Designed miniproteins, single chains, continued (2). Designs and how they scored, part 22

Each design is a single chain, and the fold is of that chain. pLDDT is the mean over its residues in the fold that is shown.

## One batch from the design tools (miniprotein)

Design m4784
Fold by ESMFold2-Fast:
Structure m4784 (fold): chain A 55 residues (1-55)
Amino acid sequence: MEKAREIERREEERARELAKSLVESGIFDEELAEKFAEMVRDLSIEGELALLEAE
């Protein structure tokens, strides 16, 4: 379904903003921030899709 693509795009954009914020705050370097954001994105997509399928 096209919904999955929309969710992925939205979460990817959100993850990118998160990574940028982490770098700007000095908590993470670019490489670590990118890896962390990628993990968060993957979990968010999986969780949201699971909720949609369960309900």
Scores: mean pLDDT 75

Design m4785
Fold by ESMFold2-Fast:
Formats: C-alpha cells, sequence, structure tokens
Structure m4785 (fold): chain A 102 residues (1-102)
C-alpha cells in the first residue's frame, strides 16, 4: 500500500523528537512530537500511539508524571484499537513505572 505523506512526515517528526529529547532539548522534543501526533491521528492509529508514548516519555523525564500518565493511557488505547500488541505492552510498562513513581 502507498504510505500517505502525513505518515512519512509524522515518522520523521517522531525520530527528530527522540533525538531532541536525547540531547536534553525537551521543549523542542515536545513541539516536534505534538506536531507528529496532529499529523498521525487522522491517518494512522499506530503512529499516533507511538508519538503519544514518546511524548509521555519526554514529560516523564521532565518530572511531569501526571501528564506523562495521561499520554501513555491515550497511547495504550490507540495501540489496542490498532492491534499493535508490542506498542500496547510498552505503553502498559510505562504506565506501571509512572504509577510506581507517583
Amino acid sequence: MTIPKEELEAEALIALGRMAASLGDYELAIKLLEEAIELAEPVSKVLAARALKELGEVLAKQGRLEEALEYYEKALELAKEAGDEKLAKEAEENIKKVKEAL
């Protein structure tokens, strides 16, 4: 199947967001991941779930645990709807870690 332009752009933004977070630029990482979510939501539940999970991870690194939990729960919902068992498991593990830290 042909990959929509929005899916390719969202995938690139997720990769750039991860890179920004790894460099400690959490503000840039959040901006890039929010844009990835907006582009992914209408075209791919899997990409939207992945972007939501990555955004939650950035928020958790900032100590914004309640916000991180909300994004992980949204990621889990979309991953389950998409049938992506690996992504759903990763989101569940992130939810467990955040709840243990709260």
Scores: mean pLDDT 85

Design m4787
Fold by ESMFold2-Fast:
Structure m4787 (fold): chain A 68 residues (1-68)
Amino acid sequence: SEAVVQENAKASEELIKALENDDSEYAKKAREYAQKAVEAAKAGDAESAFHYEVEASLYLMKLAIDKL
């Protein structure tokens, strides 16, 4: 639903804010894909928004593993 797309966009915006001061490569990639997800959601492209959310999550997981 459109409401779910908007909720996920807010989560992506929160991720961007949480990582704003992390200059590591995986953090930069996570922010890049999260930004693309927000942009796609605002454009009404739910499919692209979902794909970018998955990519952002992948880089976030890689960032978490790298910091272990």
Scores: mean pLDDT 83

Design m4788
Fold by ESMFold2-Fast:
Structure m4788 (fold): chain A 79 residues (1-79)
Amino acid sequence: MSAAERAARARAVRAAILGALAERGSLTQAELLAIVQARLGDRYPVTRADVSAAVDELEAAGLVARDPATGELRLAAEP
C-alpha cells in the first residue's frame, strides 16, 4: 500500500469515527469498530489497530474525549 493510500484510509477512518460520534453521542471503541467497518468495509479492510490509532490521534488533537467513568468515546469538538 502506498503512503498516499495509507493517508487516505486513515482520513476516512477518522471521518467515520467523528461522524459516528456526532450521530450517537458516545460509543465504546468496540462499537466504533463495528460502525466504521460497516461504513468503510466495502472500500477498506478496517482493523482494531486502525481504529485505535485514529482514536489516539483524534484525542491528541482535542477532537475526541474519553469518558473517565465509562471509557466511552465522545466528541470534544463538533466536526
Scores: mean pLDDT 79

Design m4790
Fold by ESMFold2-Fast:
Structure m4790 (fold): chain A 67 residues (1-67)
Amino acid sequence: SLAARQEELVLQARTGIKEAEKLNDEEALKLFKEALELAEDPNATQAQVDRAEELLKEGAKRLQAKR
């Protein structure tokens, strides 16, 4: 369901925020925070959820590049 997907994205975004804060990566932090806002919206559309997934992927790739 859409709600279950949003719950998963919220958990991923919160994890990403903590990792970005530890690495002092403000750009990654911004991406994860934007994804969190989209995923936490109780009226989120499918397109907004898909956008949150894209932002999470971008943030994760940015953090991986730093290893």
Scores: mean pLDDT 86

Design m4791
Fold by ESMFold2-Fast:
Structure m4791 (fold): chain A 120 residues (1-120)
Amino acid sequence: SPVREALVEALRGMADYAESLGREDLAQKFREAIEAVEKGDYDRALELIREVLKEVANDPELLAQMAISFATVAYRAGREELAKRAFELANRALQSTDPEELQRIADEIFDLLRELVEAA
């Protein structure tokens, strides 16, 4: 599946980025999500990514980076409207100073990823 291949590549990039920030906790969750995707266990992958989104909901830059990563997955999968929505979520995260809005953005990023994976 184009979604599977793009998602594994994006998750590897996010794991490397998290590790570069000293966030070994996030890097490990991304690596476990890769293993889940490679086994076809998308429910487990979504659970792990949801945990990461909850942990980074108060970090606009990390939320934006996750949204951009999923926009790349959507674009490579030919899902242009999902890619556009993901880029809009990244821009909203970078402009937000409201913790409740950042939590809503994290939830919208998760829902977008679920839509991507459902077609995989």
Scores: mean pLDDT 88

Design m4792
Fold by ESMFold2-Fast:
Structure m4792 (fold): chain A 72 residues (1-72)
Amino acid sequence: AAAERRARIAELTQRAMKAYNDAVESLKKGDKENALKYAEELRRIADELESLGVTEAAKFLREQADKLEKEV
């Protein structure tokens, strides 16, 4: 059913937003270790979104993770 897929995508999207915000806050504080951990979480969320067919969102999250890693 489409409902379970939509619920999972919504959950992953919320987790991605939180991970991104946490990564940015970690960078502002000079916490490079946590910034990298959140960037890795974004990549894992992207992989799951891609498996659910949300390829464009997955690509966007990987690009954000790349930017965060470059700021470390």
Scores: mean pLDDT 86

Design m4793
Fold by ESMFold2-Fast:
Structure m4793 (fold): chain A 75 residues (1-75)
Amino acid sequence: TFQFSPATKKGLAAIYQELAERYQQALAENASREELDAIVKEGLEKLIALLEKEHPDNPLAQEAAAALRAEKQAL
């Protein structure tokens, strides 16, 4: 079983919380699709950067980062 370090888990949780808060506020303000997509892209970029920084040699982390990068490109 692979587990991220407590620091990595905390970092991921912080990025997800920031993304969720920004996205919910933007929705409440009737933000454009472009604004919503930008918020998601920023969140995905931060997740990718954290995974690549903390686990550069882990194949599962590399696969997760690649999937997030593909999702970002699809927006």
Scores: mean pLDDT 79

Design m4794
Fold by ESMFold2-Fast:
Structure m4794 (fold): chain A 56 residues (1-56)
Amino acid sequence: SRADAVLAEIRALVAELQRLQERMRTASPAERARLAEEIAALSARIEALARELAAL
């Protein structure tokens, strides 16, 4: 179903978010800035998908 597909995508993005957060722990200041931007973008995408899921 579409709900199952959206949920699967959310799970994949959450796993990617966790990997980026792990990289943040050992990152240089310049790398942290870039990773923070990537984390913000992933968080926004997860929120958008969660809203889509809630509308189903």
Scores: mean pLDDT 88

Design m4795
Fold by ESMFold2-Fast:
Structure m4795 (fold): chain A 79 residues (1-79)
Amino acid sequence: TKKKDALLAEGYATAAELSARRGSASGLIQTAEHAAKNEVLKEYATETRDKILADPSKAKEYAEELAKKFREVAEELKA
């Protein structure tokens, strides 16, 4: 349901924010791989995973970007 997908998006956004604070490339990859199993989040999650695999030095930047995007998706699903 849209409500369930919104809650999942918020949860993954929080996980991505935590990865950004810690500077954890591996944590962000794990979050993105898990989020990619959700049909609504899959496109953004796989794109971010591929970006961080190509350049792990930008893990914090990509984590912040992904968290923001998942927050936006959650708000759209709640509307």
Scores: mean pLDDT 83

Design m4796
Fold by ESMFold2-Fast:
Structure m4796 (fold): chain A 90 residues (1-90)
Amino acid sequence: GKEAAKAAAEQARAAAEAARRGDVAAAAGAAAGAIGAEKHAEIQKADEEELKAAKEAAKYALEAARAALAGDAEKAEEYAKKAEEYAEKA
């Protein structure tokens, strides 16, 4: 759980940074990474609470990437912070 949650938080942060630069290609890469993190969280055998935290981190990473692709740097930053909060709980 913890490794997948950390990966999701890192992708969410990358999306927020891409949004600040207006870098749509980097935002798309972060979205692909967030999908990968979500898949990794789903297949890991972890405690239920750690797995739930990892899934929430991945969900917010994907939302951060979507906001970045839309050019919404403020929402991308908000979702990145939420992904990081859930990663700390995993």
Scores: mean pLDDT 74

Design m4797
Fold by ESMFold2-Fast:
Structure m4797 (fold): chain A 58 residues (1-58)
Amino acid sequence: AKPEELSKLTPSTLVEVLPEMLKSKDPVVREAAEKALQMLLDLKHPGAEPILEELKKL
């Protein structure tokens, strides 16, 4: 997915794509994914917490 399209995705779709984007070697993709993860955390989405825990192990 293109970084600019993340804000247009549903929370469920974001949960599916974020783990791959956060592991990307492209810093622009990682930055966009981190911002999307923060949005999900602010919304208290249950799928955001497992992704955050996976990031802490990297």
Scores: mean pLDDT 72

Design m4798
Fold by ESMFold2-Fast:
Structure m4798 (fold): chain A 68 residues (1-68)
Amino acid sequence: AQEAFDKATEAQAKLVRLLMEKGAPLSEALVERKAGDDDEKFVQNLEKAIELLEKGGPVEEAIKVARE
């Protein structure tokens, strides 16, 4: 549980940094964990969004992947 939370925090920080470097506004870059969400699923979604951005994918698609 704690390890998944720590990974979520690190992945979220990396995603925010990448999104802001690509010109996303801070409000859109801040992908918040929903109350009751599975930390493992949240981490997987963040990692997929990070991978998409690192491959040169569009910011809007990465934000969508991270939130769902």
Scores: mean pLDDT 69

Design m4799
Fold by ESMFold2-Fast:
Structure m4799 (fold): chain A 70 residues (1-70)
Amino acid sequence: SEEILEKIREEAYRETKRLLQTAKTSDELARGAIRISNRLIDKGIELGVSPEDASRAVSEGISRAVQEHR
């Protein structure tokens, strides 16, 4: 549902924003982003959204955090 996708986008945004503030190396940042993506995509699938929709929602949340950090 759209409500689940919105929550996934918001969680991806918040987690990535925190990661950008706390990561000390580019490697740490990359590993953290992969962990966030995998966890939230799996969560979306478990909640009944398609892998494609979950992946898009996560990507949108991460992208927004990165854009605001730059």
Scores: mean pLDDT 88

Design m4800
Fold by ESMFold2-Fast:
Structure m4800 (fold): chain A 100 residues (1-100)
Amino acid sequence: KENLEKGLKYLAKGRSYFVKKDYDKAIEYYQKAIEYFEKVDPNSPVLASAYLLLGKAYFEKGDYEKAIEAYQRAATLFEKSGDKEGAERAKKNIEEVKKK
C-alpha cells in the first residue's frame, strides 16, 4: 500500500514534468515510480503503465533505443497481467518509433 502510494506520487510528478516538456525530469520521476511499483508487484498493470509513460518520455526526448526498450517491457508486463489492450498499445508505440 505505502509503496503503491509513493509510486503513484512519483508517477504524477513525472507526468507534470512531461507536460512541461522537461523530459529528463519526467524520466527521473518515472524511474522512481517504477522502483516503488516493482516492490508492490513486479507483474502489475500499474508497473506496465509506468514503463509505457517512460517510453513516451524517451521518444519525445529522441532516445528511440530507450523508448523501444521501455515499450517492450510495458508490452511484456501487460501480457503477463492479461491486459491485451495495453500490450497492443505498447506494440503500436514500438512501430511508431521504428518509423523514425
Scores: mean pLDDT 87

Design m4801
Fold by ESMFold2-Fast:
Structure m4801 (fold): chain A 65 residues (1-65)
Amino acid sequence: MSEEELEREISLSLMYMAVGIARSEGIEIPEEALKKAEELARKGKAKEAVRVIFEAAEAARAARA
């Protein structure tokens, strides 16, 4: 794999791991946030992609409280 492909694969894996953690806690990530995070992950922006997922999860918790 190219380094660019490797960064994309790692970014997607980290993003999906964050989604899995949220779902295991019963938190539903909005589809719009998922698409935005996937776009960032495909660009190799793992930190930003994971942040989008955690921010969406926190907003979902706050909206219910």
Scores: mean pLDDT 80

Design m4802
Fold by ESMFold2-Fast:
Structure m4802 (fold): chain A 64 residues (1-64)
Amino acid sequence: LEELIKELEKAREELKREIKRLEEEVKKNPEDIKKQIFLLMHKIALESEEYLIERLKKKLEELK
């Protein structure tokens, strides 16, 4: 579980970097609806990842 949480935290940090890059691309082309949708999808993925990490951390504490 600890190793899985660590890998998910790495994935979360990569996703945050990708979101920042997409935000800059959307700022350059604010009329690009497709880019806005991709950014929203990545933000939803980040929320899901954070939720999973929190749930796994809680489960790990229950096992200690």
Scores: mean pLDDT 80

Design m4803
Fold by ESMFold2-Fast:
Structure m4803 (fold): chain A 103 residues (1-103)
Amino acid sequence: SEELEKARLYYSRGLLALRMGAYKQAIEDFEKAIELFEKIGDKEGVARAYYNLGLAYLKMGDYQKALEYFEKALEIFESVGGDPRLIEQAKKLIEEAKKKLEE
């Protein structure tokens, strides 16, 4: 569908922006991808976008928002039987964000 194509486009743009260090652009693109993935009921797409949104906030030093989005991603990944590697990585990033908040 057109909405799925747009969701994938925003998600891919977000990944590129994240890789390039354009964190504000990555956040905007992932937020738009989440809205579209939610509208079409793509739970895995929502979780992957929350995970990468958490990475963008972590890179910007916003550890509280990073923690929030990693926890949202983890909850969805566990509920849908998501990728075990992403579940493990999300748990590690949650611990990293918590540790940064205690510094």
Scores: mean pLDDT 90

Design m4805
Fold by ESMFold2-Fast:
Structure m4805 (fold): chain A 118 residues (1-118)
Amino acid sequence: ATVSQDGPPVTHHEDPAISVSAALAAPSVPAGAPVTVVVTITNRAPEPRRLRVEVTVLDEAGAVVQSQSRDVVLPPGTTTLTFSFVLSEPGRYLVLVSVRDENGRLLAEAAIPLRVAP
């Protein structure tokens, strides 16, 4: 059994009404296997909020290798979204999840290390 030494997810919150957390279904995947990112967003405001959720994958050099975005209207409370993608090259990656308002203002961010095995 290989022990993963990847660090814990890091989160940053700019807006006190919006929080984000992100998790990988698996901390390490084989090259060519699907990566699943589970994004949990909490809206503490009493009204539904229009948000843009962006998932960006950076390689070890900081280059963007994958990007997905989704415009969502989130009701009050907790909502879970899933994103999936495939990476064909082994290496160390950073999965960056950004939550923005309709004007592009960053509200919350999470970062997770991802390992792609040969």
Scores: mean pLDDT 82

Design m4806
Fold by ESMFold2-Fast:
Structure m4806 (fold): chain A 61 residues (1-61)
Amino acid sequence: MAEELLRELVARIKEAADKNPDPVEGAKLYTAGALRVIGALLDGNFEEARRTAEEYVEKAK
């Protein structure tokens, strides 16, 4: 379950980051978002992981 959620949330952040006109900014947002999602999942906080992913998807836009 956690692995599937991790793959889903990280993929969403990557797709949003790839759309960013600044590839350096996109890479930074992808890296930061992925690390924060991993942290939330390690804490067992799946709701926080989802919120964090949505936040970084919005920032990457």
Scores: mean pLDDT 80

Design m4808
Fold by ESMFold2-Fast:
Structure m4808 (fold): chain A 79 residues (1-79)
Amino acid sequence: AAEAFKELGKKAEELGKLEEAAEFYEEAAKLAEEEGNYKEAAEYYRKAAELYEELGKYEKAKELYKKAEELEKKAKEKE
């Protein structure tokens, strides 16, 4: 599920659809988080944040970077 949305995000990036790509990566992150894959979820939230920054959506990007940092901490605590 999470990987499927990651693939959609990559395809959206290739097509220059950066907002759709950011949305797909954000959905991939949410699904990975629900599955307990905190490291993977953090990677997807960081990717979505980078894309939102490119779009000038700095507040949204900042929120997603913070979410990624929190999930990275959880991943380290659980290994």
Scores: mean pLDDT 83

Design m4809
Fold by ESMFold2-Fast:
Structure m4809 (fold): chain A 79 residues (1-79)
Amino acid sequence: MATARAVGLILRVIGALLDGNYEQAIKDLEALRKFAEENLTPEQAEKVKKAVDEMIEAIKAGDYERAIKALNETIKALD
């Protein structure tokens, strides 16, 4: 299932963030963005891409509250 693969990618992002490996978290988010473009409906892909881009920007800015909000929006877009 496309959704199950996306959940697996999100879990990898969470793991990287918990390890403090922000470079890996960004890489996994870029993989999730590409996955969404290739496997989800246009509407779901747009929502996931927007949330992923917001999360990457928040991580780069060190704004983890914003990153968590973007993560919740990504999960909502997949369900």
Scores: mean pLDDT 77

Design m4810
Fold by ESMFold2-Fast:
Structure m4810 (fold): chain A 66 residues (1-66)
Amino acid sequence: PLEKGIEALIEGRYEEAVRYFREAIAADPTNALAHYLLSTALWQLGRVDEAREHLARARAIDPTLL
């Protein structure tokens, strides 16, 4: 799911990217990269509050993510 989410994100398919990143998080809730990339896709969709929540989770899991 993470790989397909990244592909969708790069291609501008933000709704599809959100779906794949949510699948990745369901499989591993501690995947900081999945939370970070989900926040990016949500931000592009204007879902700012959800984007901020997942960005905060990503940083809490791995503080080296910017």
Scores: mean pLDDT 83

Design m4811
Fold by ESMFold2-Fast:
Structure m4811 (fold): chain A 65 residues (1-65)
Amino acid sequence: SAAALFFKGGELLAQGKYEEARALFEQAIALDPRYALAWYGLGEALRRQGKDEEAAAYYAKGAAL
């Protein structure tokens, strides 16, 4: 489920595995594009990789849902 992918992505973020976390959040969004937490998760993964402008766009997308 989208929720299961989101929680696994959160575990990977805690481990510093930002690219792997990002992939899981992208999969969660693919299953449920209105799952706002997955958009925020993707934004957080990108922010921790130093991609602040991309992160801001995904935070805005989640907030708009």
Scores: mean pLDDT 85

Design m4812
Fold by ESMFold2-Fast:
Structure m4812 (fold): chain A 60 residues (1-60)
Amino acid sequence: SLREQIRERLEAIGIKDVPEELLDRIEEASGGDLARADALLERYLRTGEPLPVLIEEELA
């Protein structure tokens, strides 16, 4: 599922113990598109901003 793929990517970049709420929010921000989720995670790696902040910016 998209959730499993997002979780796997978060674990791959060093984010452990991924909460269900974080997965839900990234899935919402991606609109169900894994490429959009990947773009959000690349922004996280590039900027160092916390994921919740980047998710809110994407949804605004």
Scores: mean pLDDT 78

Design m4813
Fold by ESMFold2-Fast:
Structure m4813 (fold): chain A 55 residues (1-55)
Amino acid sequence: SPKELSRKEIELAVEAFNEAGEIAKEKNLSYLEFFRLFAELFQEKLEELRREYEE
């Protein structure tokens, strides 16, 4: 359902943020590099979610 999809998208955003944060700390990334990594990870997770719910 749309409500479940929206909730899952928020969960994936939190996951992507945490993953990017750990990598940023490990590699001493700048804020811009962290933000870019977060955006890339979040987009990949969203594309996987869309495929799962549309197939």
Scores: mean pLDDT 81

Design m4814
Fold by ESMFold2-Fast:
Structure m4814 (fold): chain A 65 residues (1-65)
Amino acid sequence: SLEEAYKLLEEARKLIGKDPKKAVELIQKIFDYIRELIAQGKIDEAKELYDKVLELMRELRKVNN
């Protein structure tokens, strides 16, 4: 569900500086939810969630540099 995906997003955000590997695993699960939303025709929800994940991945890239 969309609610569960956003919960995972907040959990991943908290892990960026503490456990980057686990943050990546949660991000992968969020991408699975995005794919499911697209398959259901929920394009707007998928787009918004995708944009949030991209912001999170940018922060993850800064920590791993």
Scores: mean pLDDT 83

Design m4815
Fold by ESMFold2-Fast:
Structure m4815 (fold): chain A 60 residues (1-60)
Amino acid sequence: EEMLARAVEDYEAKTPEELSLKKGDLVRVLEEVDDTWWRVRNLKTGEEGLVPRSKLELLH
């Protein structure tokens, strides 16, 4: 099952474990690590990392 989300705003990674996003980027949700952080893969770049859940809008 594929969970897709879209970045609702830009995000700048603060650590090597985090992923930078640009508004409108499509990501696959790989893991809901906790209430505030999700591990995603950017579908444009193929890069993976942690992003704040608040920066994502689920598509389905």
Scores: mean pLDDT 83

Design m4816
Fold by ESMFold2-Fast:
Structure m4816 (fold): chain A 73 residues (1-73)
Amino acid sequence: MSPAEAAARVVAVELRVIGYEIEGKPMPAEELEEMIRELREAAEAFRAAGDEESAAAAERRARELERRLEEVK
């Protein structure tokens, strides 16, 4: 994954999160699991490109979604 693709995936994840928040509905576990995976893949792509700041941000967001996933299980 290129850093540009990683950035686009992070934006796509955040748009999905915003969509659920606007609707006031719980995010399904399957969606959370997919978003966590996409964020971790993006973090690895940023790290491989030397963008530690973006990698750390994506990894932090993935951990926040993992906490949310534990709440719905």
Scores: mean pLDDT 81

Design m4817
Fold by ESMFold2-Fast:
Structure m4817 (fold): chain A 71 residues (1-71)
Amino acid sequence: SAQKLIDEAERLILEGERTGDIELVREAKRLAVEALKQSETLDQIKRAIGAILRAIGEEYQLGRREGKDPI
């Protein structure tokens, strides 16, 4: 379900932030986009968009530490 994908994306964002693992954040972005496609309620849409934006921000921050373009 969209809710499960959102929950997993949010979990991976936090783990990526904690460990500095950019690949976890990239996977979170992928799951959040899939959640948006499966969203049935406005709340799910808002949370999925929030997770996508959070993941993009974290990918940018982690990419800066690696000296590579994160997008």
Scores: mean pLDDT 82

Design m4818
Fold by ESMFold2-Fast:
Order: sequence, then C-alpha cells, then structure tokens
Structure m4818 (fold): chain A 62 residues (1-62)
Amino acid sequence: EEKAYNIAKTYAVAELFKSGKRTKEIAEKAAQKGFDKAVELGYTDRESANKAAKKAAEEVVK
C-alpha cells in the first residue's frame, strides 16, 4: 500500500511538472494512473487505490 501511494505521488508530480500547471485535477488523474499501475503490479487492491488517489493528489498539489 505504501509503495502504491509512492508510485501515485510520483505520477502526480511528473504530470504536474510536464504540464507546467499545479492543478488538483491534473494531479488526481495522474495519481489514479499511478494507482492503476500499482494494482496491475500487485502492490495494492482496487478499493485502496481509489481511496488513496485523491489524498496523494492533494499532498502533491499542496
């Protein structure tokens, strides 16, 4: 779960850096993609991923 959260934060940070904008929407979409990857790799389950995606995005933007 912690690994999944770190992957999601990394995706959110990378996407914000690429876009040049620090918007919560961009961060949330990127975090969700990171969590989708973490679920695919077996680091977390779908329910935990969905719950944590918003939190990861909020921490990256703020």
Scores: mean pLDDT 70

Design m4819
Fold by ESMFold2-Fast:
Structure m4819 (fold): chain A 86 residues (1-86)
Amino acid sequence: ADEAAERAVELAEKAVELAEKAVKLAKEGKEEEARKALLEAEEHLALAEIHLAIAKRLGASEELLAEAEAALARAEAVLAEAKKLL
């Protein structure tokens, strides 16, 4: 339960890192590389959402669920910014 919430945070943080990389590459005019980084970020976010759903189903602590939901929201925001540049 809690392990699934922790994994959701980890995956969401990786999605943020990849989305920020996509933003940087897009600003440098490296559109193909930026799109690849964005796709990888979207894949990590999707996995984070699956792990959050598992954590909720198994009854993870409210504190870990809140942390995971906040991390997911952050990843979604950065991904939205990256998509606007591509």
Scores: mean pLDDT 85

Design m4820
Fold by ESMFold2-Fast:
Parts: structure tokens; sequence; C-alpha cells
Structure m4820 (fold): chain A 69 residues (1-69)
């Protein structure tokens, strides 16, 4: 539901902040993700985190953590 989507978006925000992504870019990414259906949201978030420079190991951890939300 909406609560799960909000928690996933919050987790993605924290990950992007930790990577040093500028606030304007974080807001753009979160707006894009807010339009994604919740069933596709984890996959799309992982793809964005990969594009921002997370390693395969970090991406697997992030996917597992986001899937638990």
Amino acid sequence: GMERKEKILEAVRRALESLGVPEEEIERILKELSEVPVEDLVQKAVEILRSQGLSDVELRVAEADLSKV
C-alpha cells in the first residue's frame, strides 16, 4: 500500500544522501519513483542505486532491505 511505498522512498532517500547525491537530484529521483507501481518499485530503486555507483554486493543488500519493507 501507500505506507510501504513511502517507507521504500524514505530508504532510497537515505541511501542517496549517503552516496553524496545532491538534494535536487534526490528530489527528481524520488518523484520518478513515486510514479512507479509498488510491485515494481524495489526493482526500479535498485536500478537507480546501481546507476549512482553501488557495487553488486551493496545492491543485493539494498534489494533485500527494500523487499523487507
Scores: mean pLDDT 78

